Designed miniproteins, single chains, continued (4). Designs and how they scored, part 95

Each design is a single chain, and the fold is of that chain. pLDDT is the mean over its residues in the fold that is shown.

## One batch from the design tools (miniprotein)

Design m15292
Fold by ESMFold2-Fast:
Structure m15292 (fold): chain A 96 residues (1-96)
Amino acid sequence: MKVDLEGLRKALEENIKRLEQEYKEKKTADVYKGLADEYIRLGDVYEEMGRLDEAIESYKKALEYYKKAIELNPTEDMKQKLEEVEKRLAELEARR
């Protein structure tokens, strides 16, 4: 919804900041996966807003956290999610 995208972006950024503070002491695969999932949502919001550079940076953050999650607990589901995010990031960068 266009009318509230900026409000949603701010709420997601505040959620990410709180999540990062809460999770600094618990560096588990689930924690990193949670951060990656929130950064994907932030990237989706920026993409809907037409802010491609911010969307790309958000997806790059999601990749970093998925890679950390996989290092701690390598599962096929997380590897598939990493591949999906990498593909989406490449498609967005091709739109520049």
Scores: mean pLDDT 79

Design m15293
Fold by ESMFold2-Fast:
Structure m15293 (fold): chain A 94 residues (1-94)
Amino acid sequence: SFLDKLNSLLKELNISEDDQNKILSAIADGIANNSFSKEQRKALYEIAKPLTSSKDKKKKELGYFLLHLAGFEPVLDEEEREIALKLEVELMKE
C-alpha cells in the first residue's frame, strides 16, 4: 500500500520515530478526510522544511513531497514540484 511504501522510505532515510508517526498519522487522516487540518499541515511543514535543506537528495525529495501533499505548492519552484510528483507516483505504484 501507499502508507506501507511511505513507512519503508521513512525508515530507510532514518527519519526519527516521532516524525515518522506524525507524518504517517497526518497522511492517513488527511487521505481519509480528503483534507488536512491546520495542525496537521503545520506539523508536516515543520518536518518537511529542514528536509528540503538536506544534502541527502532522497531526504530533499521527501521534503518537497510532504510540502506538496500538505498544500504548500506555492513554496516550491517548478523543478521541486516535479520532484514531489515523481515521488508521489513512485509511492502509489503497485
Scores: mean pLDDT 81

Design m15294
Fold by ESMFold2-Fast:
Structure m15294 (fold): chain A 62 residues (1-62)
Amino acid sequence: MAEAEALIARGRALVQEGRNLIENNPNDKEAILRGIGLVLRGIGDSFQGGLLLGEPLPKGVS
């Protein structure tokens, strides 16, 4: 669904932004922490989007 695709795309962008922040500021503790936060959020968004897309056609009850 479009929402899941948007979440995955946004998650990928956040991961890349976080990596760039860490790579550009390797000695800045605050920048590294912000970059890690962006990567974690990006992973979460991508995972959530993946779950929405990966809803199996075979019906599971639990």
Scores: mean pLDDT 73

Design m15295
Fold by ESMFold2-Fast:
Structure m15295 (fold): chain A 72 residues (1-72)
Amino acid sequence: SVEDYALALGRAVEAGDLEALRAILAEMVRQRLDVDAVLATLRELQKRGELSEETVRAAETYLRLAYREAGL
């Protein structure tokens, strides 16, 4: 689900796990997940206290860059 990918992305950022981060972003791009839906879900996870503001900002940056480079 979008929530599972958004949470996994945030957790990879928190852990500094660049290999996991790249793998998750590649899979999201491969599936053509709606970037706006993922961004909205990251913000909701922040509101619920599941991800920090710093983590969400970093995750949003990586997500936007990956989608832009993929032409999405």
Scores: mean pLDDT 89

Design m15296
Fold by ESMFold2-Fast:
Structure m15296 (fold): chain A 52 residues (1-52)
Amino acid sequence: MTQDELAALKLKEMGVKKVILYHNGGPTSGQTMSLAKTLFREELGIDVVQIF
């Protein structure tokens, strides 16, 4: 389990139901957002809102 996965699990333990993700439009941000959405939605059942 990665540190990002541990952080996401702790957010779920604290009753967080929605995560808002920001990206700066950099060349890797789309790929990073896709991975984050998969982690939060499919593994943890937390809604993800992408801004930009």
Scores: mean pLDDT 63

Design m15297
Fold by ESMFold2-Fast:
Structure m15297 (fold): chain A 61 residues (1-61)
Amino acid sequence: SLDSLNQLCQAIKADDATAAVFIAKSQGMQRNNQELLQMWKEDREQFLKEYQQDTGKIISC
């Protein structure tokens, strides 16, 4: 689980939307890729909130 969180933190630091969506989907986020890419760019707080709700993981980076 720490490795999974580290991967998402690296994507956040790099502002790599494609990597972030791929990682989040692999960990259980349910929305389609297009919606998640839009959410990452327009409302990252909502992206992280839904990531927590869908995966049970809290991001601390």
Scores: mean pLDDT 82

Design m15298
Fold by ESMFold2-Fast:
Structure m15298 (fold): chain A 69 residues (1-69)
Amino acid sequence: SSSMLEQLKQAIEDRDVAALARALIEDPSLLEPLLPLLKQQPESFRQRLIALIAPADPALAERLRAALA
């Protein structure tokens, strides 16, 4: 949803990787709209996000890893 997407954009701005990971695990469809903003983040932010998602959703983590390569 648009409100959830806005919440995720705020999480990225706040560098709240844990909140972002949780929201993406709950709704993977939010990944595509966030990809341009995620690509602008430091490598360390992206790696930490992938590391937090991987134990809960390995498929989503792989999709994110491929998209951010």
Scores: mean pLDDT 81

Design m15299
Fold by ESMFold2-Fast:
Structure m15299 (fold): chain A 56 residues (1-56)
Amino acid sequence: VLAKIAEGEALEKEGRTLLKTAEDATGVLRGQALVLTGIGLLTEAKLELEKLEKES
């Protein structure tokens, strides 16, 4: 779970950096995809953490 949180944060940060440095529409789309993927991982990690917290 913690590793998934770290990966999600890293992907979101990388995506935001790409959005700031993107020179064309393709770069913007790639940056947005990374941000969305990072947010998805963070959401999944939160749900997994809640399950573990209830069982642990």
Scores: mean pLDDT 77

Design m15300
Fold by ESMFold2-Fast:
Structure m15300 (fold): chain A 91 residues (1-91)
Amino acid sequence: MQSEEEKKEAIEKLKKDVEELVEKGLLTPEEVEEVKKGLELAEEGKFEEATELIQTAIARSLIRYGDEQEQADARAYLAKIEALKAERAAA
């Protein structure tokens, strides 16, 4: 399992990926808000929730602007997150 420092490093990498998408104008205002919320959660030490929000925003952007493989991977990720949310709601 990742250490706390490894989780922080993963979040820093996600920040860079998001900055590139923002610079290219590939995120909607709603997705920018989700990313901002994710970064705030990361500062609170809620790295798993932060990663989920940020990755979801990236995945939605890739479905609109990515190539066929990126779109397929993004759809698979969103389906996995929806399944995990349903599982948590049922528990």
Scores: mean pLDDT 77

Design m15301
Fold by ESMFold2-Fast:
Structure m15301 (fold): chain A 59 residues (1-59)
Amino acid sequence: EDPKVKEFEAKVNKSLEIAKKSGIDLKAHAKDIENVFVAEGVPKDNLKAAINNAIAKNA
């Protein structure tokens, strides 16, 4: 379970970094991204942490 959670966080962070570098405003789209991954069964707390971390890293 823990390794899968880490994989989800890594994938989310990587996708958000690529999106930010492509000119997408992560802060403006954070809720839409959250909803997509929550629908895929990613734990909401892990997803929120990954999104916030990616925004902080790129902002």
Scores: mean pLDDT 69

Design m15302
Fold by ESMFold2-Fast:
Structure m15302 (fold): chain A 76 residues (1-76)
Amino acid sequence: LSEEEKKREAEEADKAAIENFEEAKKYLEEGNFRKAATLYTAGMINMAAVVALGYEPSEEVLKAYKEFKELLKKKE
């Protein structure tokens, strides 16, 4: 992969992670734990892809991840 391709793939993965964590929070609030777990796992995979490509997850990804974990603690 070229540097431009790596950056583009990292940006796409970062965006996907944000979307996945936001949807995971929505389903967790609805009580759909299986769907929430699936989306959380997808978010974790996309966040790991950003790191594997040599980039740092955005503040938006880290915020969405943190919000999901805080919400999960309230449901336990």
Scores: mean pLDDT 84

Design m15303
Fold by ESMFold2-Fast:
Structure m15303 (fold): chain A 80 residues (1-80)
Amino acid sequence: MEELEKLDKEALEKLKELKEAAEAGDVEEAEKKAEEFIKIAEELARKAVEAGVISEEEAEQMVERAKALAEKLIELAKEK
């Protein structure tokens, strides 16, 4: 549980960094932060399955949503 809380906090911090890069129109930084965010989301999903709080199917959906969010933020950076 505590490990999941730490990963959740790290994911939120990376998402904040990604949003800041997207708002600044820095595509290269947004892409880098998107990769970091997705990696943490994948780790969080895996640990949540190991802890029995979500299914493997739900974990796959969480990672897909993280990738979709990252893609949207990269698109936002490109529009600036």
Scores: mean pLDDT 81

Design m15304
Fold by ESMFold2-Fast:
Structure m15304 (fold): chain A 99 residues (1-99)
Amino acid sequence: SLRAQIEAELDAVAATIRERWRAGQREALAARARALAAHYRELERRGGATGAAERLARALEALADALEAGDEAAIERALEELKAAAAEVALELLRRLAA
């Protein structure tokens, strides 16, 4: 049920991202995705992540690339990977907090 709740919240976030991209905010959205990717890559570099932060950083960079290219199919693939990567990070953090 916790996984399902996380996935539902990530679906809502992805829907908001789709709305903003369709509204023509692709450049701003891509810039924010790249900034977040840099942040998560730095967290991975400092240690304490199981590779989840690196996966999330790559997913964010792929989304930024797809948004800049205007490739709708690539954007949808990147959003699905971003949801999967974000769910893994959230579950990892919650498991560590519960331990």
Scores: mean pLDDT 80

Design m15305
Fold by ESMFold2-Fast:
Structure m15305 (fold): chain A 76 residues (1-76)
Amino acid sequence: SKEEKLKELEELLKTAPEEIRYGYLLLTPKAVTEEQKEMAELVIKITGMTAEEVPLSLEEIQEKAEKLLEEIEKKK
């Protein structure tokens, strides 16, 4: 359900590294459906930031996210 998706997103945003939260913030202006717009509002609310305030580009966030994934996968 939409409520469950919003709760999962909130949990993810609270536990995720800053780079992942920045990635979600950069996607907020691309929200087109009502559900996506509500998710975008939640991202902004939890982070206290807008997409324009993100200091990293989407490409830089992707590179940092890939490095974080490598570190996680190298751990047992």
Scores: mean pLDDT 75

Design m15306
Fold by ESMFold2-Fast:
Structure m15306 (fold): chain A 87 residues (1-87)
Amino acid sequence: MAEKYKKLGLEKVKEGDIDGAVRYASMVYQLGDLEGAKEVLEKVIEANPDYGAALDQLARVYEDLGNFKEAEELRKKRLELGFPDPS
């Protein structure tokens, strides 16, 4: 199931549906596939580097994977956006 949601999330990134991609990444994360969630969220950030929700979610994934340095870099970038995205 996680692999299927990961594939759908990557397809949403290609279609420009960033919100949909983040939703599928969240489902992959909830199913315990941290690397799959990371892959989808990295593609989201590549397509839209200032999308705050994806930056926050990816930082959590990196922290869960033990990649604390990457998580802190994303949190710094989130703060640089100045104010919370009204979603």
Scores: mean pLDDT 80

Design m15307
Fold by ESMFold2-Fast:
Structure m15307 (fold): chain A 88 residues (1-88)
Amino acid sequence: MSPAEAIKKLRSTFRYPGQKLSLGSMPYDPGVYRFGQNVKNGLKQFQKDMGIKDDGKYDQDLEDAVKKFQAENGLKVDGVIDSETAKA
């Protein structure tokens, strides 16, 4: 799957059109990881497509990968997965 296709699928799991993903934005409960499972799976797919560790965490490595994707697609380089990132 291409990074652009993975981002589009990931965004389809969002609850509302203005929802964004950025460093630390994913709710992580150390004991129970329930909410955002589809989002986590989408992040893992994007991580695999970008060639980085697919742990589903929005860490610095994922933010750097998002910035690289945004730069390669002529988008604003802010490290945030939003509607503009999904249009590429």
Scores: mean pLDDT 66

Design m15308
Fold by ESMFold2-Fast:
Structure m15308 (fold): chain A 77 residues (1-77)
Amino acid sequence: MDDILLEFGATLTKAINELRKQGNEELAEQLESAWQKVIEKYKKNQITPEEAEKIAEALELLKQGRYEEALAILESL
C-alpha cells in the first residue's frame, strides 16, 4: 500500500503541474482535493482492500494522462 501511495503522490504532483501549465487549474484542484480525502482516510486506517485496488487503477489511468477518469475513481472512494 505505502509504495502505491508514494508513487501516486509523485505521479499526481507531476500531473497537477502539467495541468496548471496548460491552464486547467479546475481539474488540478479537483484531483488534489480528491487525493487529500484519500490520504485522510488512509491516516484513519479506513482504506479497504477493494478501495486499494481502485487506487491502483486510478494510478494507471493517471500515468496514461486519463485525468478525468482517474478523478472519477478517486471521488467514488
Scores: mean pLDDT 84

Design m15309
Fold by ESMFold2-Fast:
Structure m15309 (fold): chain A 82 residues (1-82)
Amino acid sequence: SMEKKVKLQLIEMALELYRARKNSSDPFQQKVAKNIEDMLNARIEKFKVEPEFADLLKKGLTSEEVAEQLEKMRDELRKELG
């Protein structure tokens, strides 16, 4: 359950970044998004996330198709965790 909770947290952070960047061109919001990205990268390192999953999270920050894939994974994890 802890591994699934960590996965869910990382996916939610990546999706929040994707939405924030898509909806704002403001320099201040871009700086805030960069800080969240740095936190996401630090957590990927801390939890020793599988390289393939780390790549997927990073691609999900800019790719709509990958963000949609992450949303499906998020929804499945939420259903499993209750």
Scores: mean pLDDT 82

Design m15310
Fold by ESMFold2-Fast:
Structure m15310 (fold): chain A 64 residues (1-64)
Amino acid sequence: SRADIIQETQRLYNERYDEIDEQVKKLKEEKNLSDEEVEELRNELIGKANQEIQQETQQRLAEL
């Protein structure tokens, strides 16, 4: 159903954001990134994740 797709989308956002936070933390430690570089990297990864999840959700909703 449409409601199921929306709930799944919310779960995907939460999971992807948690993964991004973990990845960014690891990269900060490995590459000695500044706080500004960490913020830029996080924003870049979140932006990409948002685009991918939105495209997948729109495709699923269009097939209903």
Scores: mean pLDDT 83

Design m15311
Fold by ESMFold2-Fast:
Structure m15311 (fold): chain A 105 residues (1-105)
Amino acid sequence: MEAAQAAAEALGREAERLAAAGDPRAEQAAVIAWMTYVRELARERGDEETAEAAEILLEAAREGRAAEVLEALKEAAEEAKKAGISKMEEVLIKAAERIKEEREE
């Protein structure tokens, strides 16, 4: 768990660096690793809503939609900021809802 938290911090920095570099292959791998970590942490904490949101984003990234996942997270983060919400869980849930709507249409 502590090692997983350190890995998440490292993965977060790496994902941001890779996104800035514009490498879509590295971006997909980083998103998959990050969402897998978030899903496992949420499951351990009994946070079923965050775990489900992370699973939806993870599946989309595995389907080659990592760029869409990052855009949904960016949009959800901007909306959360405007609402005064700084919880990662709320951002993940909103991003998953966007990806789910796109998948159903």
Scores: mean pLDDT 70

Design m15312
Fold by ESMFold2-Fast:
Structure m15312 (fold): chain A 73 residues (1-73)
Amino acid sequence: KPYLEKLKEEARARAEAGERVILGVDEDSPYYEEMKKLAEELRAEGYDVELIVGKGMTQRELDAAVAAAEAAR
């Protein structure tokens, strides 16, 4: 899954750079379980990671939710 591998690499690189990482995934997505595991792994390593789980949300809606969470900081 090239897309998922790229997301995992980008999330880890941001976390290692000391950035707060916010991930968005819909619960109906084929990537849901892997995104949950990624967030749990990064948090277990001590990184600041938040996972936003959508219910029937489009990628655009998930991107908007992530942007709103980032702006609320």
Scores: mean pLDDT 76

Design m15313
Fold by ESMFold2-Fast:
Structure m15313 (fold): chain A 84 residues (1-84)
Amino acid sequence: SVNQAIIDEIKRILAENTEIPQEIKDLAEEAIAIGDPEALRLAMTALSVQILLNKETDPEQQERLQAVLNLTVEALREEIAKAK
């Protein structure tokens, strides 16, 4: 299923990327635990943006990526809360 494919991808990203903040790891694990498709999509987006941010060297692009990450994390928290 698409849901299982997203879960497997999140698990792969978490295993391969040690530089992800614990807050985002915790939210991704919570999204996996509840299995909500939208929460899983938002978790994968947050992880992808965080990985881009970790590799970015341009300060202006870092600020833009941080803003996108902040919005995605907020949406993820709201979706997790709704799924409970």
Scores: mean pLDDT 88

Design m15314
Fold by ESMFold2-Fast:
Structure m15314 (fold): chain A 94 residues (1-94)
Amino acid sequence: PSEKELTESMARIGVASLKSAIKSRKKKPSVEELRADVKLLERIFKLAKEAGDKETLKEIAELAEEVARMAEEVGDLETAKRARELAEEARKEA
């Protein structure tokens, strides 16, 4: 596979893994978990953007919006803002 295909695969696996982890949580996530989620999404976003993977960028935007909503629910407005900004950037690149 090309380097681009490998980068795309890494981004897709990253999104799928994080989405699964978030969906499997039975209680509201902690502030620390949400901060880690955003940090991971930022790294995955860079990979997807570099690969030009529009489908993965759309999934990142959707997941970042979910993280923003969860952060608002637990009162972490800083993390919510960061996740919302990431969602907007991902949509612009998609």
Scores: mean pLDDT 83

Design m15315
Fold by ESMFold2-Fast:
Structure m15315 (fold): chain A 114 residues (1-114)
Amino acid sequence: AVEEIRKLIEEIDRLIAEARAARDAGDWDAALFQVAQIVALLSELLALIRENPEIPKEVIEEVVERTKEVAALLRELIAAAEAAGDAETAATFRRYLADVEALLRELEELLKER
């Protein structure tokens, strides 16, 4: 479980870097794809933490910090899409930000219970 969580965090880190590269290239389809993958991986992390009560508090704290980094990335992507005049892409990133903020709240509740 801990090793699986570590691998998912590493995949999220790679996707964050790829999303920023896509933003810099103006490739919004690629950025949307990376963000969708990140949100799916965060949901998988939440499920793994819920299913494994033995996961140390420190590992949950790492997932919380990564989820905060993803929220920050989404705010960057929203601002960049708006600056590019792409209101539809910005609106889609705002929906993903709401999903990420909901996941963050659930992770923080789990952290309080451990």
Scores: mean pLDDT 89

Design m15316
Fold by ESMFold2-Fast:
Structure m15316 (fold): chain A 93 residues (1-93)
Amino acid sequence: SSMKRRRAASLASAAAINAVGGEVNTELAKKSKDKEKAIKLLKDGLEDVRNAIELAKEALELDKSVKPLVEKILERAREVEEEAKKALEEIKK
């Protein structure tokens, strides 16, 4: 269905934007000298990653043609999640 492909592409695009948001927030947290600001940025980044994963899975359920794009988004989101979790644990020490 042409409608399902368009919706899947839109969801995949939204997922990519959220994954980028998570990466940006994680990098800003690493550069922050304010511990409270860094923690907030890491939590916001983890929320962006969670949204990216949910949107990517929704896109794939609608149309399998987005699978190569979704797989790249999920790989990037997992990398950002791991970096954000590691940074959050280092701040808590």
Scores: mean pLDDT 89

Design m15317
Fold by ESMFold2-Fast:
Structure m15317 (fold): chain A 78 residues (1-78)
Amino acid sequence: SKKLIEKTIKDIEEADRRAREAGATPDMPGTLNSQADYAKSQGDTDLSNALEDTAKSLPPDTSAEDAKKAAKDAGKKA
């Protein structure tokens, strides 16, 4: 769902903001895995699988910008 991807983008931006305020690196793979779980709970199994696969492919230090791009690409494939 496009709406689920829009939520994923907002959650990535919020995770980045909170990490920056704390002086920490945001967990972008963890954020995408949480959104994959949410998509599955909403009945979007294809998007859930695409987001999980994307999270596994991302380095632990992935930027918010790269995570947002990867999430958008996952949404287009699902």
Scores: mean pLDDT 84

Design m15318
Fold by ESMFold2-Fast:
Structure m15318 (fold): chain A 104 residues (1-104)
Amino acid sequence: EDVEKAVEETIKKIEKLSDLMDDSQKQLFDNLVKQYKELKEQLKKNPSNEIKLELGVTAGMLHIMNGILTIIKVDRAIKEGKVEELYKNSDPVEREILDLRLKA
């Protein structure tokens, strides 16, 4: 349940970052969401360690995509001089990424 909720929150976060994605990245995201849903249904019908592993890998790819898009969002804000505005409206994880990118 906690793992499923984490993936669903990650999907929502990526959707909010859709303006940062090109058409190929949007297609990759749509394919990953579809694959995740299909693997969840397969796991309900045929519980196997192989399907669990594939589901975990797909979830991991979604989390990586969210991380990359969040870095792009932060980099754009730094270049546009909007760091203070972004920082004020950021969650604690986004603020940590901002602090790390400002040091780099």
Scores: mean pLDDT 79

Design m15319
Fold by ESMFold2-Fast:
Structure m15319 (fold): chain A 74 residues (1-74)
Amino acid sequence: KLSPVEAFERFKAELEAETDPAYKELLLRLAIAELRELGAPQEEIDAMEAAVAAKDYATFLALGERVARALEAQ
């Protein structure tokens, strides 16, 4: 079973390697779903979903890393 940080680093690597915009969006949604299953607060999930809608991938990655580290600390 992957730690929250390990799971997010895997998604980040997959996102960086992906060239298909539709599949990038799918990967972002899967990352949100994984963090939610790991216990991420709804407030953080809402912020990440807003970043996806804005196509602000830098903000998404920064938020996801913060959330994954917070979950790892539990």
Scores: mean pLDDT 80

Design m15320
Fold by ESMFold2-Fast:
Structure m15320 (fold): chain A 74 residues (1-74)
Amino acid sequence: SEELEEFAKKHRDLLNELVEAIANPDFEKTRELIRKLVEEGAEELVRRILDAFMKTADPETRERLRRIYEEALG
């Protein structure tokens, strides 16, 4: 819907930074960006992004992302 699109657009830069931090694994920056997005109410978008990356990540990266997921969203 329009409200969801506006929400995503408002947080677009922060969401792009999160995707880049995960793709070139910077786990500390990933934690910080997730915390900021969760504070803004973007929990569902963060869950979707992390789930997508965990499905294609190597075992070490997947385990680290899983821990971040549990700490911030579990």
Scores: mean pLDDT 78

Design m15321
Fold by ESMFold2-Fast:
Structure m15321 (fold): chain A 66 residues (1-66)
Amino acid sequence: MSRKEIADIVLEALQRTNGDLVAAAVEIGKAVGVDPETALRILAKHRDQSLKDQAEAAAEELSKLL
């Protein structure tokens, strides 16, 4: 899976869940193949950025775990 594909998945999950990071982390974890707790930690770390910047930063960290 490319970093762009991961970023698109993260962005779509964040948009669908309207800021529910727990729900977003569960969706991302299932789609990308990481534990929801790991996804949640990464999302929470970048929560003060725009949704696009959050998605790109999260995709960078998630791509290193795969």
Scores: mean pLDDT 80

Design m15322
Fold by ESMFold2-Fast:
Structure m15322 (fold): chain A 83 residues (1-83)
Amino acid sequence: MLEELEKILKPFNIDPEKFIESILSQSPEEIKEALLKEGVSEEVATSIGNIVEELKEAIRNGDIEKLKKLIPYLAPYKDILLG
């Protein structure tokens, strides 16, 4: 999984270990609060929080296809989520 995740994250300049740690350590509420603090709308912040919850499940289950699908939706917010 880690090697496959590295390939998915490489185009976005995201470290796979940092990605896993940051996604698994934060609650949807913490993600939403961080996005709102940076001026992201309530609707978008809620949507990203839901995507992060799906990513946590995908990481736990080793669901590479779901990771490939969802990671591009987080890429615009990587500095908030992983910074």
Scores: mean pLDDT 81

Design m15323
Fold by ESMFold2-Fast:
Structure m15323 (fold): chain A 110 residues (1-110)
Amino acid sequence: IAESTLLKAIERGAELLEKAGDLETAALLREYVELMKSKSMTPEELIEERGEELLEALTRAAELLEKEGDYESASRLYYEAAKIAASLGKEELAKELEEKAVELDNKVVE
């Protein structure tokens, strides 16, 4: 999966969070994008420090993207959230998020 596709999905999610008035969650996602672009921090380091907040932020953004009909971006963020949930030992939540991502991926037009 292309890094650029994930970054665009996160940026779209952050924009929707800002429109919904969730400025703190949007700011966290924008920080995540900047860290990924700068390569100054590994994803593992960020997950260790702020994994719970990042999981909530990605899930919230994915829900907003799904409501807007952006199933491709929503699916991508649910996959990323599932990966983070698994890294935090939240296996049941990781499975739920992965199943949601698969459901939305099946709605994406080729």
Scores: mean pLDDT 78

Design m15324
Fold by ESMFold2-Fast:
Structure m15324 (fold): chain A 98 residues (1-98)
Amino acid sequence: MEEKRREEEERLLKEAEEEVTKSAGKEQEFDEEQRKDMLWHKKARIALEEAKTDPELAEEIREIEEMVRAGADPEEILKRAEELMERAVELARRREEE
C-alpha cells in the first residue's frame, strides 16, 4: 500500500506541473523547490475538498481553488493554503481539546 501512495504522489506532482504549464501556454521547467510547492498545494486542494463542509473555511477554500484553476503563482497559492490549513488545524485542535 505504501508503494501505491508513493506512486500517487508522483502522479499528483505530474498533474500539477501539467496544469500549470497548460495554463501558462508555454512549457516550464521546475526546480526541486517548485515541485515541492506544487505537490503540497495539490495535496492541500484534496484536503480542502474535505474541509468544504465548514462554512467558515468554505469561502477561503473557493478562492484558493479558483487561483489553482487559473494557474496563478504556485508560491502565492501555497502561502494562502498554508495559512488556511494552519487555521483549520488550530480550529480542529480546539474542538478536540474543548
Scores: mean pLDDT 66

Design m15325
Fold by ESMFold2-Fast:
Structure m15325 (fold): chain A 85 residues (1-85)
Amino acid sequence: MRQQIIEELEALYEQTLKEMLELMKQITDPEKISKAIGLILRAIGLYLDTLAALEREEDEARLRELLAEFRRRLAEILEELRSLL
């Protein structure tokens, strides 16, 4: 179970990070670029924190909750980035 959750998390993170980087290329305002970089760093931090939490967790329900929380928070960060366009 944990390995499957980690694989789902990694796939989601990689896809979303690629989308964020492509969106950032469309931003021309220096202040918005700085904010976009901050959002990308927040996404990276969320990914690392969630991986660490998954490695410590043995309960399958909690593993799924961690993935769901990651998905929700990552989507919020992506939406904030889209709002800069």
Scores: mean pLDDT 85

Design m15326
Fold by ESMFold2-Fast:
Formats: structure tokens, sequence, C-alpha cells
Structure m15326 (fold): chain A 69 residues (1-69)
């Protein structure tokens, strides 16, 4: 499942995201803005970004496990 693969990759990166929360958030928001400007934005990209934002906000893995992409 593409959803399961994306979630797995994000969760594998969780320690790095948590260690560099502010920097990762800046990179994420800049990337999303560029994707919108270049007409490469889509709903799935926003859902993935929201999952990463929840990790930055300190939401635990068990709470995110029920999220649908």
Amino acid sequence: SEKEEIIREIEEARPEIEAQREEIQKILEKGLKKAKEEKRWNEKLEEVAEYIRKIIEGVEPEELAEWEL
C-alpha cells in the first residue's frame, strides 16, 4: 500500500523530525509553497505534510496510526 509505505518512511524519519522540528517545518512549508507555485501541488501532498506537522507538534505514533492518507 502506498499509504503504508509513505507512513513507514515518515515514521522512520520521526527521530530526525523531532530533533530538528523548526528546521523541518521551514523546509516542509517552503516545499509546499514551491509545489503550489509550480502547479505540482495535490491533496495527497497536503495530507503527507499534515502528518509531518503532527509529528512536529508532538503527536504520538499511536494517535497518528489511525490517520488516512
Scores: mean pLDDT 72

